Designed miniproteins, single chains, continued (2). Designs and how they scored, part 19

Each design is a single chain, and the fold is of that chain. pLDDT is the mean over its residues in the fold that is shown.

## One batch from the design tools (miniprotein)

Design m4625
Fold by ESMFold2-Fast:
Structure m4625 (fold): chain A 88 residues (1-88)
Amino acid sequence: AWKEHVEKALEHLERAKEHLQAGDIESALAHLRKAIEHLRTALEIEPSPEVRAAYAAALAALQHAQAGDIEGALRSVEEAIEHLRAAL
């Protein structure tokens, strides 16, 4: 259960990165919201410092994307991905 949510969050973060690189903020926001849902569920199952750091980075990515800051959103998505890879 925990690992499945972390893996699904990683999949959605990778998709958000692809859409941000293509300039498609709306699709990126949809994937960021799905990643955040999975990270929240993972944290409820088992608190993990790496998953918590990924959750904070994913929220920052969402805020940057909502502001139209693609560069900031990409930096935060990459940070979240690295934390989740460290958790797995």
Scores: mean pLDDT 87

Design m4626
Fold by ESMFold2-Fast:
Structure m4626 (fold): chain A 99 residues (1-99)
Amino acid sequence: PIDLARQARRRARRGDLRGAADLMRQAAQQDPSNRPLQLVARGAELAARRRYDEAADVFDRAGDISGHPGFREAARLARQGDAGRAVATAARSVVDILQ
């Protein structure tokens, strides 16, 4: 799942939110017991659909479960409407917790 999360981060930085969400969904399918990863995949899909407040709520839950501060930052960016940076930050935080 780490390489898919790295690819999702690059897609999100380019503004390809649907591509990033698809890659995060694939990463989540490879690690179904990883609750933060499942939440980030859902949050990326919500962000791709412009549901920014819902994406932020899901990123906050990933932060609460993982203890990693990057998910809280992703939630903040999503609430500001910065969907690309939000998804890229969440994907980076997934890479950090999988290492």
Scores: mean pLDDT 89

Design m4627
Fold by ESMFold2-Fast:
Parts: sequence; C-alpha cells; structure tokens
Structure m4627 (fold): chain A 85 residues (1-85)
Amino acid sequence: DEEIEQLRKEAGLIVLEMLKLIEDFKNNKISIEEFKKRMKELLEKLREIAKKLEKLGYTKDAEAIRKLIKTLEEEAEELIKEKEE
C-alpha cells in the first residue's frame, strides 16, 4: 500500500531530523529553548503519523512509532536536565 509506505518514509525522515537536532544540541549549536520547541514539533508530527497508521489498521506500526517517541522523549528530557544543571 503506497499510503502506508509514504507514512513510514515520513516517520523515518522525521526521526533522522530529530537525531540531527539531538546531535546539534549535544554540540551546543542550538539553545535549550530552540531544542525544546523543535523537538516538540517533530514529536507531534510522529504522533500524527502513528494515529494515521492506527486508523488504517496498522496497529503494530503505530505501536513501534509510539515506542520510538517515548525513547526520544526520554533522551531529550535527560539532555535538557544536563544542560539546565
């Protein structure tokens, strides 16, 4: 299904952007405020993709994305706490 493959591709691209954002934040290339803002926007996009996959009956794909969201949120929170310390 072309729609499902497109949603998976979009999720992958968002994850790559998030990983780059995390690296840029670790290297002090962006502020805490900018990191929080951009991370929130990307996480919201991933949640919308997970919702779309679930509505289409691809519950396992949606669950995989939600697990990834949780992992990325936890890493972001840890990095923010380290920088605010």
Scores: mean pLDDT 86

Design m4628
Fold by ESMFold2-Fast:
Structure m4628 (fold): chain A 58 residues (1-58)
Amino acid sequence: MIVTKEATVLFASEEVARAFVATLKRTEPDVLDARVVAVEPDGDLVRATIEITYEERP
């Protein structure tokens, strides 16, 4: 079935968050879409909210 989830993850920078999302789409066969929805500064890091749509295998 197709599932959409949001996760908040700490990254070193917004660029790293975007690279992570691109890598997830490239390397994970069950990931149909992934996007960065929001980015907030958190000290020396950034808190990124990521939306992932994936095919959940039974």
Scores: mean pLDDT 79

Design m4629
Fold by ESMFold2-Fast:
Structure m4629 (fold): chain A 80 residues (1-80)
Amino acid sequence: SLRDRLRALLDEFLAKPNPTVSDAEALLGRVLALMVEAGVDPASPEAREALRLFQEAIDALKAGDYEKARELLERAVETL
């Protein structure tokens, strides 16, 4: 399922000992590609909320708040 594939990507990201902003941006790109492949409408309320949470997670990583970034990424995956 889309959620299982997104969870696998998130687990891969969270397995990194020192995730960077670049790693998070790469994750977002891969998530967007999977959404397109799965036929998810990016204008849907669920897709918009998930993308908002991913952007907030990237912002949290830029601020060095790794725990907040992890929470936001998990919420984004659960939204889809």
Scores: mean pLDDT 79

Design m4630
Fold by ESMFold2-Fast:
Structure m4630 (fold): chain A 91 residues (1-91)
Amino acid sequence: MKLSERELEAEILVAMAEILLAVSKIAFENNRDKLTPEQQAEAEKLLKELEKLVEEMREEAAQPNPDLERIRELLEKAKELAKKLDEVIKK
């Protein structure tokens, strides 16, 4: 019971991060032609970092006893990266 609830919470947190990544990728692609080469490079770097965080969250969630505290910490970092990407796109 407790393990099943923990695994479900981990999957929900990862799904939230995957949605955040997908929305960020769509926003970048929709604005790519409006960005300077420097802004494009910064946005691509932030997207790569966000993808890596989502991968790390997925790997943790796949463990038999996922560390929810670590997954939540990674999700907060993912939210910060997505916010920075949005700021780059809106410049």
Scores: mean pLDDT 84

Design m4631
Fold by ESMFold2-Fast:
Structure m4631 (fold): chain A 71 residues (1-71)
Amino acid sequence: MTLTIKVTGARQEGNVLTLEGVDLNTGQEVTLDIDLRTKTAKVLNKETGEEYEGKLVSLTADGIVKFEVTK
């Protein structure tokens, strides 16, 4: 399963990049925590509390992220 997310904000603490955004299919707010050292990522759906683990597939200059869920 692939999530498509519009990034609205970013912050970094140490090796973790946190991207805030909206799932373009559902309109729901999500947070992505990316470990910059390992390139692994987790997505938290802020409305449902569901977490997905996976890989960052692409990040475009216009702030669109594609994320592949592996669980």
Scores: mean pLDDT 79

Design m4632
Fold by ESMFold2-Fast:
Structure m4632 (fold): chain A 91 residues (1-91)
Amino acid sequence: MLSQLSEEQRKKLLEAQVSLGLALILVGVSKATKIPLTEEEVKKALEFLEEAIKGYKELLEEDLPEEVRKYIEEELEQAEKLKKELKEKYA
């Protein structure tokens, strides 16, 4: 997968993946501990998800190998779903 991308595309994908990962860690720790996210943690998770969504959407506008495109589409769907769940739970 990564070897089929330009260095710029790999960097953008990595940055989007890091942002999604940070949001998933915040939500995952909350679920594991059964302690609700603070208002600041919700804000940070939403900011990370918005950064990830932006990065994935920008990548999907580029010429990508089909397998990489499918992977990014799945990651985008996961990020958008998590953003919706956080807004519904902490609205």
Scores: mean pLDDT 85

Design m4633
Fold by ESMFold2-Fast:
Structure m4633 (fold): chain A 83 residues (1-83)
Amino acid sequence: SEELEKAEKYIKEAEKAVEEARRHIDNPGLVREYARKALEAISKAIIYAKKLTPEEQDKIFKKVNEIARKLSEALREARRAQA
């Protein structure tokens, strides 16, 4: 479905943003920018996921949780690198 394709597209955008934040962990401005982009992409993925079947929705939400965990880890690493 178009909604599933949109949700998966935003999941990939969020994953890319988290990876970019990790590459720039010593740059507070870039970390904040990429974290914002990751959160915006996650928000959009959730909006499209709500229009999916319960099974597809569960799969997207599991990916969202994994991305949120990786973002949290990247932010902790950035805080340590910026100290």
Scores: mean pLDDT 87

Design m4634
Fold by ESMFold2-Fast:
Structure m4634 (fold): chain A 92 residues (1-92)
Amino acid sequence: LEEEIDIGVAAVALAVALVTLRKQKPSPEVEEAIRHLSEALTALANKDYDTAIEHVKRAKEAVEKADLPEEDKQQYLGLLDNVIAILEKIKA
């Protein structure tokens, strides 16, 4: 796929994770994940892929620590893993 399409897919996935996490029960881990996803979106808008990847990885760690329904947790982790894979492909 073209770079522009991959960036769009990554941005949409990050936005979906951010919006749906905001609907979860508040916790320090959920707030940490939301903060890192917001910073990842900002980095992606600036085409700073290394910084975006770092923030997505930190958001993934926060989601893993969060007390969330297992099905929701697995969905977030899958989305974030896909974003990391897309961004690694773009920067290669």
Scores: mean pLDDT 84

Design m4635
Fold by ESMFold2-Fast:
Structure m4635 (fold): chain A 118 residues (1-118)
Amino acid sequence: SPFEELRALTLEIQALIGDLVKAVKAAKSVDEIKAIVEEYLKRLEELLKRILEVMKKLGKEEEAKKLIEEFNKKVKELYEKIKNAKSKAEAIAAVNELIQAVNDFLVGIGKLVEEALA
């Protein structure tokens, strides 16, 4: 079902956040954090495409597109912060903002699912 597929995608995104946190904590430099984030964002992009297909099945394609566009704008801003970080601490702070943005996005998707069920 679309709901089972969305649950599986949410769990994959949560696992991906766990991998990101572990890798960033182990990183020795800002350049390593940048490389970790670039790989994370590539994997996240594939999962977002799959979320959009599920939301289309639920009749919420346009609302989901809007959430994805808002999320992608925030990701670009945060990636520039990471790219321009002068210290590991600044890069980690921007990564924490990125994790919060992902969580906020998932909450937004969850609200659209609740509306589809009403």
Scores: mean pLDDT 89

Design m4636
Fold by ESMFold2-Fast:
Structure m4636 (fold): chain A 81 residues (1-81)
Amino acid sequence: SWAAAIGLQPEIEKRLVEELGLSPELARKVANTLAMGLVDGLSDEEIVDVLVKKHGLSRETAEKAVKIARDLWERIQEENK
């Protein structure tokens, strides 16, 4: 849900800083894009393309960012079964 995605954004931001070394400002923008993409039902490849085009991430970094967001999203979905 949108509310779950909003609650997820701070955890995505934290992991992007810790695991990928993104600045806090960039991590916030990227985390917002990831959360919105997950809510909108975008594929991993579609989210990667947005991250590369809109935020200037390398494809490798964007793919890692999507994996981080998917991991957190799947944990929330599992808890809501």
Scores: mean pLDDT 81

Design m4637
Fold by ESMFold2-Fast:
Order: structure tokens, then C-alpha cells, then sequence
Structure m4637 (fold): chain A 84 residues (1-84)
């Protein structure tokens, strides 16, 4: 089973890279898709993670990083119950 900790760690890493200007949103999404496919996630699960990440990027425009991380964790917790 894919762990919540592994997913959360990757999402935070991608957000940090995005905020520091190392990657674009589309590059981050491509890395997320590739990772999720390698972990054997279904198409629906991959789309859920993409939606969560895109929402987090949009929130970064108006919210602090700490608030976005809190929302990211809440969104992931909801999807994690579906993955289990």
C-alpha cells in the first residue's frame, strides 16, 4: 500500500521546488504523474493527486506556505482514506 507519508513528502518536496523557482507547475505535475505511475496508482488516484497539487499551487498565490501545507495535508488525508 502507498503510504500517506511517502505521498505527503513528495508533494511538499515538489511545492518547495516550485516556490524556490527550480521547477514550473507543469514540470512538477509531470514528476508527480511519473512517480504515481511507478508506485502503481490507478488513473483516478493519479488525477486526484494532480488536482490536490494544482489546488496547492493556486493557494500559494494568496496563502502562506504554512497554510498551504496544512491544506495539502487535509486534502491528502481525505484521498488517503480512498487509497486504503
Amino acid sequence: MLSREEVLALLKELLDDYESGKITPEEAIERLRKWAREKGLSENQVRALERIFRHAIELLKTKSREEVYAELERMLDEEFERFA
Scores: mean pLDDT 79

Design m4638
Fold by ESMFold2-Fast:
Structure m4638 (fold): chain A 98 residues (1-98)
Amino acid sequence: SAAAEAAKNELIQRLLEAAQKGGDGLALMLEDIERGTKLVEEAKEQLQKIKDEAETLGKTDPSSREQMREVADQATQSISELEQGRAEALAQARARAA
């Protein structure tokens, strides 16, 4: 439906914005570890909310279930990538400070 398509597009846009914020946070960790870490954590929180919202919408509208599952899976992947990136950025920032 047009409403399901609009909801998916809105969630995908929010997901891309949260992932970009996370990426910006990872880059910032090399210059300001505290500010960068805060941005990554905020991005992860936003991605978790998007995942939860997509899972809820998939349960309430069976016609969007597959599309909402795709959004939830992408959010899960983005969270995992940010967690890995954060560990790598933290190690790199500490090495530069030593």
Scores: mean pLDDT 86

Design m4639
Fold by ESMFold2-Fast:
Structure m4639 (fold): chain A 72 residues (1-72)
Amino acid sequence: VPPDEEEIQAALARMAIAIGVATGMSEEELEELALKFVERNPDSEKAKEAVIEELRRHGYLRAAERVEKYLE
């Protein structure tokens, strides 16, 4: 069975944030990257959760909070 489209989007979101962190993107750049994923996948709760959790996992709590508030 092919993966659920939402699972694919969530995996891509986590990978993009992880690559951004690894390449030395600023917290502001990571916030913009996360918002781009949310903007392109507005109905995907898994993608939204994935970007917020990945930002928090890497310690970018300010970016995670701002993305979360954008989704309210």
Scores: mean pLDDT 76

Design m4640
Fold by ESMFold2-Fast:
Structure m4640 (fold): chain A 60 residues (1-60)
Amino acid sequence: ERAKEAIRQALINAGVPQEKADKAAELYLAGKSVEEIAKETGIPRSLIAPAVKAALDALA
């Protein structure tokens, strides 16, 4: 759950609309890869990869 919030917040800070950020976080929790999330949401992989890293750093 904390990873979901961290990803969502990182994407919003990068200028991604809340709707897309929420969808990306849901896909990540469903076990989708960064590539699949980028494909399904239209968010560039370059924005998703740092968001996932930020979520993992927040959980460490």
Scores: mean pLDDT 78

Design m4641
Fold by ESMFold2-Fast:
Structure m4641 (fold): chain A 110 residues (1-110)
Amino acid sequence: LEEEAKKIVEKIVEILEEAAEILESFGLTEEAERLRIISENFKQYMESLIKNKLITEEILNVLKELLSKLEGLYKKIKASKNVEEIKKLAEEMVQLINDAMSKIDDIIES
């Protein structure tokens, strides 16, 4: 569970960094910084859960769904030439990560 969760978190962080670089290439420096901040917060949050052995199959499923959705948004960002579209897709990435962290908190509190 912990090793699989760590691998998924590493993939998510990589996607967010690559998305941030694309945002910077379009001059969206504030949006790129927001992705990096949420990426670091998510990484620290997940590393804490992994260290404390709080990873369950249910949490792992939340991470797998999050990764799949972020991969989809990243593909759309790479294909787009529209700055406004790219900005909205980046905002969706931030929301997905916040939603996933909230769901994981609910699982832990159960």
Scores: mean pLDDT 88

Design m4642
Fold by ESMFold2-Fast:
Structure m4642 (fold): chain A 100 residues (1-100)
Amino acid sequence: SHMEEERKKLEKMKEALEKALKIDDPAEAGRILAETILELGGPESVAERLIELGEEAKKSEEKAKELREKLESMLRLAEALLEGDEEKVEALIEEERAKA
């Protein structure tokens, strides 16, 4: 089932995000998540940006905060998608659009 395959990908993303948030080295956190995105067939541009942010975060407290907030946002979205909470998914997407 396509839905079962997508669910398994979301579960792997959630695990990678939880692991990344526990890592003190932001470059390692960004790399682990980027590798997971690439493994799951996700966009190379997103993976490259996470590696870049991880390296920048090593040099800047501000960038480290930006990376952490991005990882936490991605985790919230993955959790909402896994729970099937359509209202929460829509609210999180609108929040991200408002920041762009």
Scores: mean pLDDT 81

Design m4643
Fold by ESMFold2-Fast:
Structure m4643 (fold): chain A 70 residues (1-70)
Amino acid sequence: AAEARLAAARAEVERQLAELEELAANNPDAEFLGVDPETREEVTLNTEEVLEEARRVAEALLAQLEAHLA
């Protein structure tokens, strides 16, 4: 059951990332306001930077879920 729940969570995260990647591909010149994790100041992020951060967060979340279910 734990592996099934992790697989479902992974599929949902991958689906959301795919939607975000499609949105980013259609808006390559978009700029977003974010926060620098080290300085905690507002920064302007481009589409590629937002995608890289989203993938990093998704990988960390999935790794944490795997650790809790192992």
Scores: mean pLDDT 72

Design m4644
Fold by ESMFold2-Fast:
Structure m4644 (fold): chain A 72 residues (1-72)
Amino acid sequence: SPMDEEIERIKLRINMFTIAVNAEKFVAERMRKNHPDNPEVQAMVEKMERNRRLLEEEISRLRERLAQLESE
């Protein structure tokens, strides 16, 4: 059904974004530890953390939409 297809697409997007968030957390932590005195690296990490928060907000919206579809 069209609803089942939408549910599967949302689940896929949640999984893909979750993988991206986890990968970015790992990279950001390593960059901070390896380059603590490099301001350019610190600025890059801060940008990555802002982008990660936007992805986490998108995951939250997708989870809310999934819950709505599963409650119908």
Scores: mean pLDDT 87

Design m4645
Fold by ESMFold2-Fast:
Structure m4645 (fold): chain A 87 residues (1-87)
Amino acid sequence: SSAEAEAARKKKQEEISRIIGLVLRVIGNIIDLELLGAPEDELEKYRKELKKATKLANSDDPAVSKEGIKRIEELNRELEAKIEELK
């Protein structure tokens, strides 16, 4: 059914939009940490984790995608805690 295909496409677009939103939040938090004087080696570790987690989140395997999204959310929590420590 074309209606079922459209529903599947809409769900995939919503999932992609959620992942993009989470990734942009991490990027913003990394920039905030850089402005607060966090060391470059620490910033590089966060950038590498974001890249890895984003690759997992964009997987066609639902279990792998869920793990990737979870890692991005955990990274956001870690970055927000670090920002509070450096304020």
Scores: mean pLDDT 87

Design m4646
Fold by ESMFold2-Fast:
Structure m4646 (fold): chain A 75 residues (1-75)
Amino acid sequence: AQEELDREVQLGIAEIALAVTLHTGLRQGKTPEELVADIRATTDRILATVSDPELQAEIRRLGDEAAAEGVKRAA
């Protein structure tokens, strides 16, 4: 119960942080390379606070998807 709530909260925070990083970079006219670097930096900061390997894998997946979307939309 608490562990599931904590996972959902951490995943939600990761999703919001990645979305903010992506959309802020796009609004600022950042290049694909700059967007990927910013998204990877955000992903790494989040992963540093997470010890659950399943949650780490999900956050990495979200980071990779955000980076791919950034490249597609900035190109």
Scores: mean pLDDT 83

Design m4647
Fold by ESMFold2-Fast:
Structure m4647 (fold): chain A 60 residues (1-60)
Amino acid sequence: MLEVEGLAWRDEEDRRAVERFLEQLRRLGLRQEVHGEGERETALGRARYVDVSGSAEVSP
């Protein structure tokens, strides 16, 4: 796999994974939000990627 295409493929898989995660989290009463989505030009032309916000926070 090339890094350029790898990023594009990962973007699509990442989106599906996020959707499943949100659905599962919703069942547990948790919620998440997807932030950061953009496009970038690479050797193959243009690649799209998404940034997911939702880290493990330590609750007191």
Scores: mean pLDDT 46

Design m4648
Fold by ESMFold2-Fast:
Structure m4648 (fold): chain A 69 residues (1-69)
Amino acid sequence: MSEEELERLYELAEQVIRKELPDASDETVRYLAEKAVEAAKAMQDAGFEVTDELVERIARVIAQAYKDK
């Protein structure tokens, strides 16, 4: 995964998290977006194809988990 691709996926994850958690601070959104990208990297290392849909799904799951504590 290239640095440019990682930046793009990070921005995608950040957008999803901001939409799911509109009241979250910029620091929280950034942290959760980083976690989503880390999870996507782990999935790639496990042999899965990292698609935009996969990253969006991971970001939503992370945002929901944060909202539920």
Scores: mean pLDDT 81

Design m4649
Fold by ESMFold2-Fast:
Structure m4649 (fold): chain A 64 residues (1-64)
Amino acid sequence: SSEQEAQIQQIRRETMAESQRLHDEYEKRLAAAAPEDHPQLHAEYGQRMREVGERARARLEEVR
């Protein structure tokens, strides 16, 4: 339905916005950090991105 399509598009827009915010935060932290801290920042960013993806998937599965 058009309502379900609108809900799916909203979830996708919100997920994209959250992903962009996380990427921007990561870039900012990376620019301020010493090279030896980069692996930890990269791992934390990757974990947060996976959590965002899993939440988005769960939200999409609930659309009816």
Scores: mean pLDDT 88

Design m4650
Fold by ESMFold2-Fast:
Structure m4650 (fold): chain A 120 residues (1-120)
Amino acid sequence: SELLEKLKELVEELKKKLEELLKAAADLVPKETLERLKKLAKELEELVEEILKSKDPKEQIELAKKAVKTVEELIELIEEIRDKVKDVNPEVAALAEEVLSLAYEIRLLLDAIIEKLESE
């Protein structure tokens, strides 16, 4: 599936940018916030891997809906990080915006995958 290939590529891009954000924000936000971000990113990666391995459209829909919820939680947390750092470190805030952009693209792509699978 072209949509599933794009999803895999965007999640790999998100992972790279999140690693950069985690390093850059290490001294700017609470450790608990960074650990939660890392956990949500791992959960998203695992859900996407399960979507890619599944041959059952119903299972793919359920996994994609869980991935949507995980991405929404990631978006909220990254927005919190951006807002905390924007006046202290604009470069880290800009990096958070790049991560947000990728997360929103993943959210839209997951919605498109769900719609396509539900139309079968």
Scores: mean pLDDT 88

Design m4651
Fold by ESMFold2-Fast:
Structure m4651 (fold): chain A 84 residues (1-84)
Amino acid sequence: MTISAEFAQRAGDVALRTAETLDSASQGALAVSLAENAKLHSTTSPEAAQVFLDTAKQLLSRVDDGKEKEKAKAAIEEAEKALK
């Protein structure tokens, strides 16, 4: 399934605004979800996948050190490998 970069950017903007109302653990879970979506769409929609990955990295910077941040880091690294 092909996703537009415009859709990904809009979804990212909503995710970042929603994250401001979430605790650190929930922000980490959201970053994991975005990174997994980046990996899933890396071959069919690489521009949208890059936007999801960039948004996940922005969320990661707001997450406190812990289990959720480590999961988000791992998911982001896997997505980066898929986008090469």
Scores: mean pLDDT 80

Design m4652
Fold by ESMFold2-Fast:
Structure m4652 (fold): chain A 76 residues (1-76)
Amino acid sequence: SALEKAKERLEAEERILRLLLRHGLEALSNREIAEEVGVSVATVSRLKRELTAGNLSAEEIEERIQNELAAIDELR
């Protein structure tokens, strides 16, 4: 169903966000994250672009990741 696909997408995004928060944006390649989470490299690249939109510091990016994780949790 569309709801199950949306849930799978949110779970994949949460896993990507947790990996980025834990290791940092440059520690793992887009390919490594894609393989670990089971998504396309394009999906990882898109999410990283959305998170880094604008000239943000590393701390501001980490805060954005935490806010996205909180938003995902509220949708459950």
Scores: mean pLDDT 79

Design m4653
Fold by ESMFold2-Fast:
Structure m4653 (fold): chain A 120 residues (1-120)
Amino acid sequence: SKVDELLKEALKLVKKAIEKLEELKEKSEGEAKEAIEQLIERFKLLEEKLEEALEAPEEEKLKLVQEALELAQLTLDDIERFIKWAERKGDKELAEKLREVKKLVQETIKLLEEAAKLLE
């Protein structure tokens, strides 16, 4: 279905975001590393919710997609705060990498909004 295609694409973007954050974590230390680890855990919750939505019966999909959308929006807020923190610390490389992850979350939100509309 078109819903399953949108959810699979969202899942690919979330997995790509996790990969980028894991690479960033390996190059990070202290407070930055801890913040990246917390962000990875947030993305893993989103990944799990998207996988649940893909496997769910049609009557349960809308609720799970709406929950995934809420998690994605909270994740976007977390990333925006983290970007501002990195900019204040003068860590331009961290800020740029976080903006790449932000773009992936924004694209994920768009796909989930389309999926939710198709399920209504």
Scores: mean pLDDT 90

Design m4654
Fold by ESMFold2-Fast:
Structure m4654 (fold): chain A 92 residues (1-92)
Amino acid sequence: SIVEELLEEILNTGKTVFSEEEIKRLRELLEKHVKEVEELKKKGYTPIAIYTYLLLLESNDVKDEELAKKIIEELNEAAKKVEEKEAEEKKK
């Protein structure tokens, strides 16, 4: 499942030892927001970026609308660069 895949990636990247209770809460967080996780992963966001986004939504420290706009802007710029390079190769 996408939740188990992302959970494993987060645990390997964080370099932090998680307790069984912390792993359970992390899994619950990912399952609660599975739709957002799937969409962000399709858009090419890293596991750590997705996890950070979900934590910010839960803590209510940052307005989700502003964070979503920044993420979308980064995606748009990355997509433009890929399309420009792909169009250049297809012309040859």
Scores: mean pLDDT 64

Design m4655
Fold by ESMFold2-Fast:
Structure m4655 (fold): chain A 84 residues (1-84)
Amino acid sequence: SAREELAALLPKSSAPPSDLAKELARILNLPAEAVTGLAEELEAAGVPRDEVEEAAMHAALYLRENQPQAALQVLRDLIRRHRA
């Protein structure tokens, strides 16, 4: 499925899920463990919470359309825009 493909492409982390990871998991309908690495990169980049939620909702729409690469691109573009 597109969700399984996205989960495989996301950054990996062995850390316990943060509150942001739990929220991303809820929006993307993925296990919190699968999005923990993504949450760490978003927090490190200092992305505002409202922009994270908007991008995650947009990525969720791409997952519904079976477009995991487009979903990944939305999330990567968000991080890139906020990196110093």
Scores: mean pLDDT 87

Design m4656
Fold by ESMFold2-Fast:
Structure m4656 (fold): chain A 87 residues (1-87)
Amino acid sequence: MPVLEAATSILLTALELQSETAGQRELVAELRELRRRVPDLTLAELEQRIREIERRARELGVSPEMMEDIRAIADLLLEIRREIERS
């Protein structure tokens, strides 16, 4: 858990530094909120919220690099949720 949470924090900070528009910064804020909500969500609910964030990122026209970071963060959040469900 601590290693996954540290990796997520590093990637969220990198994503925030890549953010140039208000829409991109709002997207990063939503990812931070989603991370805080991981213990309160089912795996299916988390997957649905990730799909919504990725859809909005595509609509905002984020760079391929930023989209890769978003997907990496999404994968880490899903793994954190799977660890909680295994406990």
Scores: mean pLDDT 82

Design m4657
Fold by ESMFold2-Fast:
Structure m4657 (fold): chain A 89 residues (1-89)
Amino acid sequence: ALERALEGDALVVEALRELAERDPEAAREALRILTETALAARAEAEAALDDPERLAEVALRILEEALARLEASPNPLVAEAARRVRAAL
């Protein structure tokens, strides 16, 4: 679970970097969606801090929710980037 969570985080960072080079506005929207999703799951993540496996499971669920929200973005560059990240997981 931890390795998959770290792989997912790395893929998201790579996608954000590529998006920022192509369109900074799209990257800003993607970062906002990611931040909002993470903040909504903050209490669940805090409850899992003493269990690395549980924390990794929470991180993967947050990633899945974030990707779903990004895919639903009205910005086609953001939606396409999210679909590519999901396909690479």
Scores: mean pLDDT 80

Design m4658
Fold by ESMFold2-Fast:
Structure m4658 (fold): chain A 61 residues (1-61)
Amino acid sequence: MTVEEKLQEARLLIEQGKLDEAEKVLLEIEKQESFLSPEFIDLSVRIGVEALKKAVNKVVP
């Protein structure tokens, strides 16, 4: 399985709302790769944003 395939899997998991599974896929890429691509960084940020949105929806200040 290539890094590109894992990045696409993580993207699909994010779109499905499976943030925990997407994070696990990104952790596998991080262990495999010495250099992280801009796409990896973008997906990591997207998971963080989606997690923050879920937190705000659960407890609104």
Scores: mean pLDDT 75

